# Ledger of designs, part 26: designed miniproteins, single chains, continued (2)

Each design is a single chain, and the fold is of that chain. pLDDT is the mean over its residues in the fold that is shown.

## One batch from the design tools (miniprotein)

Design m4874
Fold by ESMFold2-Fast:
Structure m4874 (fold): chain A 59 residues (1-59)
Amino acid sequence: MEEALREAARRMPPEAQPKALELVRHSVAGDVEGARRAWDSLTPEQREAFSAAFREAMA
């Protein structure tokens, strides 16, 4: 799971990558509130891209 999250962040567009890496860092640390805030800071398109990349990384 953690490796798939990091891989998903790396597959994000450059403009979304810092926010995606922030989301991964909070998620891996178990900071649920930090992860939620990072997720909420993404645009709907960025959230969809991250979810798609995460599904691909787990497959």
Scores: mean pLDDT 80

Design m4875
Fold by ESMFold2-Fast:
Structure m4875 (fold): chain A 95 residues (1-95)
Amino acid sequence: MEAEQQKKQEEARELARQALELVEQATRLLRRSEAEGGVYLDEARAAAAQAEELFRRALELVNENEGTSPEVASLVAGAGIAAIGAREQIRLLEA
């Protein structure tokens, strides 16, 4: 049981890290889209959607594990805020 909780915590950390990396990619593609007339907007949207999916998986692992450290829980929460923020920025640019 405890070993499974540690494994879930490590998986949640890795997924959150990957989600944050995808948010950084989406942000870079958004900046390029602003400079180059929206050519990279579809790629930015795809990266943001992938980040949100990884965040949701990480959040499920945190919710299944009562022993999740505050550091990992904060990392997952931060990844979610960043992913949602990226999606909203893309939406506003399209409006």
Scores: mean pLDDT 82

Design m4876
Fold by ESMFold2-Fast:
Structure m4876 (fold): chain A 67 residues (1-67)
Amino acid sequence: DNIVKGLLLASSLSPEEKALLRGVRDYMRENGLTADEALERVSEIAERLGASPAAVTRQLNILKLLD
């Protein structure tokens, strides 16, 4: 189950990674993006949040599993 996998991955995150996950989710909400659409804009999100593209991609993959 992708939702269960996403929840397990999200619960295993460090406090810093959980903060980034929330930041990515909030960026998606502000810009009306789905997780798939946000994956096309990883570089913009990474620059906005002061994170690496790889870190943002990791959080987006977790959010995608939760949908």
Scores: mean pLDDT 80

Design m4877
Fold by ESMFold2-Fast:
Structure m4877 (fold): chain A 101 residues (1-101)
Amino acid sequence: GPAPGEVLRAAYEESEDRITATVVVRLANGDETLVVQAVRTKLPDGTWKVEVRAFRVRGLRAEEVDLPEIKERMKSIPPDATPEELLQAVVEAAREAARRL
């Protein structure tokens, strides 16, 4: 059967004021994936805002899910983390969440 938490896609997109990390992992039921997207945005005051969204996807249907554990993990990432470090944190969080779904 499919391996739960298998990473199917991991990518980041970087601009001057925004880093978007997107990770897709396989869920245990095999026909669904979990998509986790973290967006790190630089605010006018020089601080960074982090927002995380997660979706269960089956075929063309996507449903947003609340995963507080992912949001908590993202808070532990340093403000000066690189796009690669942000992506790695999202990969680890998504894999762990997939094992619980």
Scores: mean pLDDT 80

Design m4878
Fold by ESMFold2-Fast:
Structure m4878 (fold): chain A 72 residues (1-72)
Amino acid sequence: SEEAEEKIRELALRVVRHSEDAAKGTGAALSGIGGIIDGDYALAAEGLARGAELAGDEETAKEARELAEEVG
């Protein structure tokens, strides 16, 4: 779970940097972090993946989906 938390935080920072729209990137990051707070790391990773996709960061979305499969 700690490894999953660290990876979600890493991907959250990445989507903020990759997104041209800072608000969309921040929204994706908040979705991931919110899931960590709730203690559901699979849901956190899935939420981050959806948010990253909506922000246009397809690379981070793919890595987040892979993480969701690993921790689910």
Scores: mean pLDDT 73

Design m4879
Fold by ESMFold2-Fast:
Structure m4879 (fold): chain A 55 residues (1-55)
Amino acid sequence: SAAEIEAIRKQTEEDIARAQRWLDRQGVTDPAVRQAVIEDLRADGESRIAELKAA
């Protein structure tokens, strides 16, 4: 449902924000490494949405 997709989108953005804070705390400043983490989390969220749409 649209509500479930919205919930996954919101969770993904929260996961990204949490990951960015963690990377900051660890001193990870490499833009390529940070971008790879963000893309991985976005891909995970899209995968969950795709599974929901297939149900």
Scores: mean pLDDT 86

Design m4880
Fold by ESMFold2-Fast:
Structure m4880 (fold): chain A 106 residues (1-106)
Amino acid sequence: TLPGGPFGGEGIPDLRNDPDPAKREQAIKWAEEAVKRGRELAERLRELGLPEEAVRAAEMAGYATALRLVSDDPEVIARAEALADLGRGLEEVKEWLEKALEEVKK
């Protein structure tokens, strides 16, 4: 989980299915920011010489947070979070996010 802010917990608003297209655009933007923050944290951890599993977990946390913002499938969200905890399935989680972003952009 990313530390603090609107992406850090159960208070995240569900905007992905809002009838206002501006709110759906906001959900997409927040998802993209979550991925960016995860990648930035992963780069910092790599620079500090932390194990590759910690670097992967940071990047995966960003993708899992993004899925929580744009996916309407609670099973996919739960699987992404479980895989992030295990530091596995980065490619699968990326594919799930791409699919969820495509649905929101409709």
Scores: mean pLDDT 72

Design m4881
Fold by ESMFold2-Fast:
Structure m4881 (fold): chain A 80 residues (1-80)
Amino acid sequence: AEETKQEIQKKLEEIRKKIEEMKTASKEEAEKIFNEIDKKLEEIQELVETGGLPEEVRNELLKEAQELKEEALEVVEEKE
């Protein structure tokens, strides 16, 4: 459970770095990076479902993942 939580936290950190890359990218590049983020979010969802984590921990990690997805969407929408 703790190992799974650490793996999820690492993936969340990778998503944060990709969001920073999106801020300096073109719109087309930002959309491509967003697809990579979406794939990592799917990997997080699978780890949350299969990792045997307590419900409260699962909900917290999924909320953080959702907030990062919303931030990434805002970056793409702000690109001209």
Scores: mean pLDDT 82

Design m4882
Fold by ESMFold2-Fast:
Parts: sequence; structure tokens; C-alpha cells
Structure m4882 (fold): chain A 70 residues (1-70)
Amino acid sequence: AKEEIEKLLEEIEKIAEDESLTEDEKYEKIHKLAEKAYEIAEKNNDYETALEFREKVLEIVDKYEKKLAE
């Protein structure tokens, strides 16, 4: 469960840093991966991992948004 969610987080980070993707494509892909991670956490009653994942996703998105604002 946690290992699967960590892999999804790595994929989200790669998508956020991928200069070949449009902003809309990045948003769509990141959203889908986040949904999968939440489903995994819910099925395993791993609420702590879900909260940690949410915090890390917000940090990745914040970095991406700051880069676009430059």
C-alpha cells in the first residue's frame, strides 16, 4: 500500500517536471494518479499514508506553480 502510493508520488513529480506536457495535460495526469493513491489508501484503511501523500502532492504542485509564475 505505502510503497504503491510512493511510486504514484514519484510519477506525479515526474509529470510536474515534464516540459513536453501542457499545463492541462499535467493537471489531468496528476489528478488521475492522486485518485488512484487515495483509492489504495481507502481500501487498506491507511489514513495516515493518505494524509502524508496529500501533503507531498501539495508540495510538488506548489513548486510547479511557482515555476510557472516566473
Scores: mean pLDDT 71

Design m4883
Fold by ESMFold2-Fast:
Structure m4883 (fold): chain A 74 residues (1-74)
Amino acid sequence: MEEKRREMAREIADRLNNEAAIDFAKYVLKKAIEEGVPEEKLERIYDLLTRGFTPEQVEELKKYIEEVKKKLEE
């Protein structure tokens, strides 16, 4: 019975952490792109921020980055 409660608590914590982590990653990467950080450094920042992310979360972040870069080129 305790295992199920621990599992639920972990899922809630992971969900909250993932939401905060995605928002934080988007914020940091947007700032880095706006400041003209080179792609090599941006890739390293991205790798650090996306540790433990699901493939869906990674794809969402990649699309966001592409959108930000495209907007700056216009």
Scores: mean pLDDT 72

Design m4884
Fold by ESMFold2-Fast:
Structure m4884 (fold): chain A 72 residues (1-72)
Amino acid sequence: SEMEELERRMEEVRRLTREILEKLNEMKKEGKSDQEIADFLLEEAERVEERHPALAKVLRSQAELYRKRAER
């Protein structure tokens, strides 16, 4: 059903968000630069864009913040 598909997409967003945050924390612990973090977030945004456009928009916004920090 359409509702079941929506529930699957919402579960996928929650899981992807958790995985991305865990990877982001690992990158920070490893001393990755703001530019490397921005590049990672843009790559993740492109990967999820077709299936989860709202999540992709959030990831691009976060990538822009890290990119601005890298250019300081």
Scores: mean pLDDT 86

Design m4885
Fold by ESMFold2-Fast:
Structure m4885 (fold): chain A 73 residues (1-73)
Amino acid sequence: SLLQQGRDTAQAQLARNPEDPLAQAVLEVLTALLEGRDVTPEEARRLALELGASEEQAEQVGRIAGELRRVAA
């Protein structure tokens, strides 16, 4: 599963840098989608900002969430 592979990648990034807000946000989005909960790109972007991500990183998380939602559907 692409979602499971993405989760494994995000977990590996967090093992290297536990404070990485991008990896934390992506892992949260992937976990929610794997549990059958919807996460919109705007919700994912907001989550990243709350975790301390830059605006650029938050935009990346929003785009990633949009792509992952298409894979999950």
Scores: mean pLDDT 81

Design m4886
Fold by ESMFold2-Fast:
Structure m4886 (fold): chain A 90 residues (1-90)
Amino acid sequence: DDAAEAERLRALAADPSADAAEVAAEILRREGLDVTPEEVRSISFEEAVELAKRALERGSLDRREKIAAALLQALAAQGRRTEEIQEALA
């Protein structure tokens, strides 16, 4: 049920103790990408920022760049590293 999935994602994003990798995997799953939290955890914060910056310059996202973007989105939703993410993407 799409409504139940949306509610679950909202609950995960609102929980500051939730694993950001699990939140990111849930975001990607809703977009039809089969991504595990372990695959998200394979990307460091520093690598995710670099991937997102390169994707922004190119104007397109490949699979790994989509995973990086979802991780940054999950961290920002939890109030984590928001200033660093905003500075990197500005």
Scores: mean pLDDT 74

Design m4887
Fold by ESMFold2-Fast:
Structure m4887 (fold): chain A 99 residues (1-99)
Amino acid sequence: MAAELAEAEALLAELVREGRLSPAAAAYLLQGQRALLEGRYRDALRYFAQALREMGVDEALVDEALAAGLRQIDNQSPADAHAVRVGARLAAEFEALLA
């Protein structure tokens, strides 16, 4: 837990220093990671969604992925294949943005 948070903080600081992430995006990612480690899964997803919006990922895609993630946390749809597909698309768009 503490080691994971420290590693994430160091990585995010390096990406900001290299100009690859805005300070705002890095702050949201760090808050998301902290919330995740504290078991605040809803807060974690919201922070990660804000980080993705800050990085220029399509807002509708981020909103769809966030809604799918929140449904999984609420245990409304275990093994939601649609949520997996939306997540994969979001990951591909995120990777393209970082390239």
Scores: mean pLDDT 69

Design m4888
Fold by ESMFold2-Fast:
Structure m4888 (fold): chain A 76 residues (1-76)
Amino acid sequence: MSPEELRERAVELARKGDLVGMTRAIFELGDATGIPVERVVGIVLRAIGLELDGASPEEIAEEVGRLLDEALAETE
């Protein structure tokens, strides 16, 4: 699966409320692209924090997509 496909999968799983599937997709993306584990963990923890604060799955998906786009831009 390409980095773009893994990014899209992570966002789709977040939108469905499947945070376990989202976490797996984000770790797979990190492995494929060289995003540091600390950054991957930070993105996952932010998504969980948003859910605990009562954010919608759509809001969580939007933030995860934004953070993944930032991380991908940093991993030349």
Scores: mean pLDDT 84

Design m4889
Fold by ESMFold2-Fast:
Structure m4889 (fold): chain A 91 residues (1-91)
Amino acid sequence: SLEEEAKKKIEEKEKEIKLAQHILETTDPSDEVTREIFQKKIEVAKKIIDLYKQALASKDISEQKKLLNEAKKLEEEFEKELKERIEELAK
């Protein structure tokens, strides 16, 4: 169901935020690259959570599908960007 899918995705993203926050707290202040990566990961995860919450609150099936597709696209775009960034750093 939409509710079960959204709940699992929200829980997944909340765990990712918590882990990223912990990494940032233990990261050296001069490590700007690591900080930028995990700060962006937190930002994207928060946006995905918001989109799923909006979808759950919507009474319109078309709006729900639009919001879920937007969340999926955002996740896929971030994952691609992160992979490219890691490959650049792995010189």
Scores: mean pLDDT 83

Design m4890
Fold by ESMFold2-Fast:
Structure m4890 (fold): chain A 74 residues (1-74)
Amino acid sequence: MPSLEELEQELLGILGDYMAGRLSAEEALARVRALEPAIRAALIAQGMSEEQADARLARMRAQFERMLAELDAA
């Protein structure tokens, strides 16, 4: 299982690919969503309850969606 740190690096890689024009906003969001089960599992492995992990994941997703929308609007 990838660590939370490895998943964070993967998320940064997706953002970097989007900024470099290698991914559309839709493709970047699809890749982030594909990582959600692994992020959830990593958060639980770090000692979070399932409910805490789901809440953290929802916040991470909302933040990433906001960042992509702001970058697309620029």
Scores: mean pLDDT 78

Design m4891
Fold by ESMFold2-Fast:
Structure m4891 (fold): chain A 67 residues (1-67)
Amino acid sequence: AAEYARRAALEAAARGDAAAASAGWGSFVLHEMGATEESRKGAEAARRGDAAAAGRYALQAKNSLGL
């Protein structure tokens, strides 16, 4: 699940689909960074289509991974 979410986010970014990339990264954060309160809220935002909130968690994951 996490591996597929990360791959989907990278593929969306490669084609310029920022909203899909943000949603995919939000899902990745939930699975890889652990079930912290912030990660859970990020996944919930992605589930309801809130790409902006999902993108904020994607940025946190990017910074922690050095990407």
Scores: mean pLDDT 59

Design m4892
Fold by ESMFold2-Fast:
Structure m4892 (fold): chain A 62 residues (1-62)
Amino acid sequence: TLLEEVEEEARRLIRAKAAGDDKATGAAAKALGEALSKVPEERRGEAAEAAHRAGQREREAL
């Protein structure tokens, strides 16, 4: 689903940041933005919250 894509890109962004890979971090940030743009405007708040939660859980797992 679109929310699953957003959550996966959020996790990739956190992993790239943790690895100190600036190029991967930039690519992941762009991909997250693109995934969010695919979500209907009415659901973007839900998608942003899902991304935040997925990223937070990934950060806690590292």
Scores: mean pLDDT 82

Design m4893
Fold by ESMFold2-Fast:
Structure m4893 (fold): chain A 68 residues (1-68)
Amino acid sequence: SKEEIRKLVTEFGEHYGLSPEAIESLTESLIARQVPVGALKKAVKEAMESTGDLEQKLVILGRAVEQS
């Protein structure tokens, strides 16, 4: 659901210090692309388990979502 996508992106973004504007933009992009919630959960997990800065985590998140 759209609400589950928003919650996942908000939790990730707030934890790693993304701005509210960046969180909203990313959330709307993922909803528009019709990303399955399960794929997003997996992508968030892979990004969070990775070592590195926020920029690297966002790259991992994007790649994992695209591979779903």
Scores: mean pLDDT 79

Design m4894
Fold by ESMFold2-Fast:
Structure m4894 (fold): chain A 80 residues (1-80)
Amino acid sequence: SEAEKIKELQKEINKEVTELYEKIVEKYGEEKAKEILEEIEKEMKKEWEEKKKKNPNLTIEDVKELLEKAVEKLKKIAEE
């Protein structure tokens, strides 16, 4: 099912996010890392809402694109 595919994708992304979050915590501290993660989450929710308005039947490819974008943002912050 599509939900199962999304869950599998989320599991893979969660590993990357966890590693990147750990690096951000190391660099900025826990409080600032939490703030950064929350801000990225809010931006991703906005982009999801915009995509949903254009295509009510979003695909796994749309989910993957958004999750990969979030990972890229975290990588930029972790690698600064």
Scores: mean pLDDT 78

Design m4895
Fold by ESMFold2-Fast:
Structure m4895 (fold): chain A 77 residues (1-77)
Amino acid sequence: MLKDLEVLSVELLSEAPGRVVARVRIKNIGDKPVTVNLYHADGSATPIATLAPGEIATVTIELRDGVATVTSVEIEK
């Protein structure tokens, strides 16, 4: 899938049976831009940012009943 991304850290924000919220920091280690999408609960996706080579994004992910949803993305300067 996205081979040009490196996971820098995973931070648990909330943990309960069947529901986990985590903050993940990712870096584009490739030589081309990567598009980051916000995934909605209905399964639709909205492109919200393009991560250029060397940029870091902080992504908040909710895992509910085995389904992963991206709830926010923030590009670090």
Scores: mean pLDDT 72

Design m4896
Fold by ESMFold2-Fast:
Structure m4896 (fold): chain A 88 residues (1-88)
Amino acid sequence: EEVEELLKKAEEIRKLLIDAFYDPSKTEEQRIYYFTLAVAVTLEINRAKKLPPEEAIERLKRFMEEVLYQAELVDPELAKKIKEILEK
């Protein structure tokens, strides 16, 4: 995988989290989680852009796996959407 493809996936996940944060059907706890995770994704995207491609790829893959794991605990429907993005 090229770093550009992983960055696109991370940006798509970030958008998904922001959309979930503004969803009024979600609980306050879920919205706080989505916001916190969206901030973390933004920081990792910015960091990856400054790193050598090999290091960026390794870091982004590990981070996105952690994002998926945590999402499965809080919102299984959101986790399914994240998994679909990662499997592209």
Scores: mean pLDDT 82

Design m4897
Fold by ESMFold2-Fast:
Order: sequence, then C-alpha cells, then structure tokens
Structure m4897 (fold): chain A 96 residues (1-96)
Amino acid sequence: KVADDLLGLADAFEQMAELMKNEKAKEAYLVAAELLRETARIASQIKNKTLQDLLATHVSVYSPYISIAASSGDVEKARELSQSLVDLARWLLEKE
C-alpha cells in the first residue's frame, strides 16, 4: 500500500541522514523523512484505490528530486518538495 511504501521511503531517508557528514544534508533528509511519514499517515486514510495509485505515482516521480535536494543540503527545497506530497495526500483524502 502507498502508506507502507512511504514509511519505507522515510526509513531510507533516515538511514541516509546517518551517513551524511554535512549537517544541512542530515537536516534535509530528516525533514523529508518526517514529511514522508506525515504523507503516509494521511495516505493510510485514503480508501479509494485510484486515489492511492495517483499518490503512489506522484511519490515515485517526486522522490528523486527530494533526494537530490536533501543530498545537496538544500533543507528548504527538501521541505518544499516533501510538503507538496503532504498537500497532495490531503487533497486526495478530501476527494473521497
């Protein structure tokens, strides 16, 4: 389920944060992980399969850009991109 996939992605980002020597990159990965967990929490409430699949597609497209921002230490960009996933999940939940 998309919520479980998002939790797995958040775990991966927390692991990446542990590998970072740059403090801004650590912060960026941790911020992204927190927002991915929030996206998962909202996603777990979505019952409609089509809306779940739409969110999953968006996550798969967006996650490389979040990774690039986080690895470069761009905390604000990582937050912005990850917040967009939270906002999308909330919007999709409202469409049920």
Scores: mean pLDDT 89

Design m4898
Fold by ESMFold2-Fast:
Structure m4898 (fold): chain A 94 residues (1-94)
Amino acid sequence: SMEDVEQLLKELRERGKALREFLKTASEEEKIEAIVEYSEFMLKLLQEKNAPEEIIKQVEEQLKKAKEAKTFEEAEKALDEMELQVVGFIYEQL
């Protein structure tokens, strides 16, 4: 529903803002952990909102890459790919 899409956008916006603030001062290890936590939150939210299986699969693949990341840059690249999939899905619902 439209209300579900609005709630999803609000939750992602608030969590994304918190992540961006944290990344300004965190250590590299903490940045990777924060990206993984935020990515797991996005995946759970998509599953709860019954997102298409194809979107869930793509987010799961990028989350795996983020969990396996050895540098912040690798984790950030995986996050950027996840956000592209999530944003694309949300805009298709509007």
Scores: mean pLDDT 80

Design m4899
Fold by ESMFold2-Fast:
Structure m4899 (fold): chain A 92 residues (1-92)
Amino acid sequence: MEELIEEIKDRLQKRVTEILDSRDLSEDERVELADRFTLAAMGFIELVKKMIEEGKEMEEIEKLIEEFIANLEDEKVQEELIKIRDESDEEK
């Protein structure tokens, strides 16, 4: 599990850097967008951990990782993942 989480972090960091570098952003805009991607990534990591705990197959998990990285720029994907993180932290 730890090796998989580190691989996800490395792949996400590389993708985030590519996205940020592809845009003509001010310093403030870059920080804001990087924070948003960080929150989405945290929510995604929590989702992956839950799938591992539920005994999901590694092939299914890897496919989800690839789909998330490919769709990281999708604002709807970001919003859904940030919501997952926020709901986990709130424990209402």
Scores: mean pLDDT 76

Design m4900
Fold by ESMFold2-Fast:
Structure m4900 (fold): chain A 84 residues (1-84)
Amino acid sequence: SRELVLYQIGLALRAIGLAIDALKKGDEKVAEAARELARKILESTDKEKLEIADKHINEAEKLLKRGDFKGALEHLEEAIKSLE
């Protein structure tokens, strides 16, 4: 559905935003994971898996804002795994 495609694109854009923020903060590993997550989101048609990824993106955004790169990376890796 068009609604699912819009949700998918919205999540991918948020993941790209995380990659940009991580690069600005000097963390290439978080940026690489966020870029991989954006790619996996765009390849997924599973709404339940996308909703799991959304929750991990929310936590990664909060952790990255606090400078917790390790916690942010862990959530991004779990999101990627949920989409496999």
Scores: mean pLDDT 89

Design m4901
Fold by ESMFold2-Fast:
Structure m4901 (fold): chain A 90 residues (1-90)
Amino acid sequence: MEIAELLREMARAARAGDTAAFRAVAERLAELLEGLNEEERELVEKALKVGEEVAKEVYAKLEPTEENYRASLAAGYEEAARKLEELLEK
């Protein structure tokens, strides 16, 4: 799924500290989300919420540095991509 691939690209950009790449992928993700039906949007929102919880848990256990924030954000997006693929599988 293209959205899951974009979420993984956001994770890579976040981990690398590439703010420009992160923004470009985030804009592309937003465009794709506008084209989704209600059911598809709900699945993406569920996956993003799971990723957000993982990011918060990772960040809470680390020192509040920019590098650790980027690492936690990357972990969250990778988990969101994985959860989205899980929700789309039979």
Scores: mean pLDDT 82

Design m4902
Fold by ESMFold2-Fast:
Structure m4902 (fold): chain A 68 residues (1-68)
Amino acid sequence: MVKLTLIDKKEEKTADSYSVTYTVEDENGNIYTITLSVKVEGDTATITATIKDENGNVLSEQTYTTKL
């Protein structure tokens, strides 16, 4: 997927977490949802990036852990 058009953005914030969800359209008209979630626990932050298609199928999920 090379060209994406942003059609919606939704943010959610709690005391220990932040997530942002982007709804994007590719160059062939397919709709995807990209969610970035950050959770803080102790001195570490866990970042999860999830890509779903328009039917809710998970296409890709990556998890990263970083010390604060």
Scores: mean pLDDT 79

Design m4903
Fold by ESMFold2-Fast:
Structure m4903 (fold): chain A 73 residues (1-73)
Amino acid sequence: MEEIRKLGDEFQEALDAKDFDKALELAKELIKLLAKDDPELAAEIARRMADAFESAGALEQAKELRELADKLE
């Protein structure tokens, strides 16, 4: 729980800093941890993170997270 929240906070910080590559790596790490217990929840979170990237203009990173979400279902 705490590790997941910390990764989420670090993801938001990287996204706000426009460090999209770092934000993507943090997102992938968080999704891997979530997918171990609940792949469906991991897919939902990946799509929400992809929406955040898209809103920030990081279209390539958004695409990678959506593809990851599709593989989890």
Scores: mean pLDDT 82

Design m4904
Fold by ESMFold2-Fast:
Structure m4904 (fold): chain A 88 residues (1-88)
Amino acid sequence: MRKPRFEGEIREVEVDQQTAEYLAKEKLKQLTENRDAIVDAAREAARRSGLPLYFIITAKGTPELREKVKKAAQELLDGLRAAVDEVQ
């Protein structure tokens, strides 16, 4: 069997509430609105290099904001894994 060509990780970091509100909203917007573009870029990188892709997404903020970012990040990571796995 070939080794997995994609692995994703979500890390959580606590930050102050004022900074958390801004960073979490910006990150959530990027993960939801630009998801397809990020997936396409990752697919192209995997196709060109033939190397495994490792992706880390950091969720910062209050627990509630981190949960929203983690959900969007997991959907992005699932899309990245599927797209990279199609490139053999």
Scores: mean pLDDT 70

Design m4905
Fold by ESMFold2-Fast:
Structure m4905 (fold): chain A 62 residues (1-62)
Amino acid sequence: DRRERADKAGAAAASGKGGDVAGAKATYEHALQGNPEAAKEAALAGGGDESAAESAYRAALK
């Protein structure tokens, strides 16, 4: 379910160091659209670290 993947991606972005609410929401939206690369970029743009961005990417990928 794409919604479930998007929820996990947003949660991963929010759980990382430096991540903000806006970044987590953007990550959720991009993952919901089926774009893992944009979800990763949104997590990083929101101040998230590389670990959070990678987790968001992986959650959105499948």
Scores: mean pLDDT 73

Design m4906
Fold by ESMFold2-Fast:
Structure m4906 (fold): chain A 63 residues (1-63)
Amino acid sequence: MKLVEEAAELVREWTKGMKPGSGIILISPSTAEYILKNKDKVKKAIEEAGKRGLGIEVEIIKP
């Protein structure tokens, strides 16, 4: 839970200026681990998606 919440909070911060509607990032435990270990890479990918006009929303996968 805490790992997934931490990753979701980071992604929400990086997507804060985006309008939702174009895509959703689903945060599973494995996705959360990837995000937390690759913060710079994920942040850059989100910024590039925003430049393409994509609005990204964050959703936690509940077990």
Scores: mean pLDDT 74

Design m4907
Fold by ESMFold2-Fast:
Structure m4907 (fold): chain A 71 residues (1-71)
Amino acid sequence: MELREHLEAAVEAYARYLETGDEEALRAALEHAGKAAEIAKEIFETGSEEEKKEAERLAAEAEARMAALEA
């Protein structure tokens, strides 16, 4: 699922930014997060209940992973 791919890419790029301070990694994280937000919006507008629940689960998982990186 494209949403999962963009969320995972955003988390990985953010982790790289936190480790290196690389501004390009931060830009990549923001770009992937933006794409994930666009895909999630489409799912919440046109998707099934199952798709909406999966999108919420994936977003929560990504947020938890980012929080763990900052700890």
Scores: mean pLDDT 81

Design m4908
Fold by ESMFold2-Fast:
Structure m4908 (fold): chain A 84 residues (1-84)
Amino acid sequence: SEISGRLAKIQKKASSLDENTRKKVMEIVRLLAYAQIYIDAGDTEKALELLNKAEELLRENPSIPKEIRDELLKVIEELRKKAA
């Protein structure tokens, strides 16, 4: 619930971005939401695969503002900790 609330806040912040950047942020948020579902289900391997994909998309999209980038990175780090 804490993670889903944080992802919802990131989505709201992204609403002010251009369409292409917003779509990339939404794609990353979707990957993180699914990673949480797999962690809760005990599928650590699939969760880590999704977290790696999220980090790659974030790296490939320098147009994502630092504030949103930093928040996404914090969520990725917390989900990795939960998967361990």
Scores: mean pLDDT 87

Design m4909
Fold by ESMFold2-Fast:
Structure m4909 (fold): chain A 86 residues (1-86)
Amino acid sequence: SVERKLEEFKEHVRKAIEAAREGDFESARKHLEEAARTLASTGLMTPESARELGGVMLELLEKGDFDTAERMAEQTVRVLREKAAR
């Protein structure tokens, strides 16, 4: 279901933030790549847009702006839930 995939996306982002807080940007990138693939698999976002979102999030994590990355993930979930609902 779309809802399950959105929760999976949030979990990948959470793991990316956790890895980035530990200075593990290689793992953070891998988690964000998984997050982007999960979003694209919903059919509600193009693979290109999902990849762009992941790239922006990685840049924020590398700058230590974890709060903005988390807010972007939450906003993405809200927008896609609304789109999936009708």
Scores: mean pLDDT 88

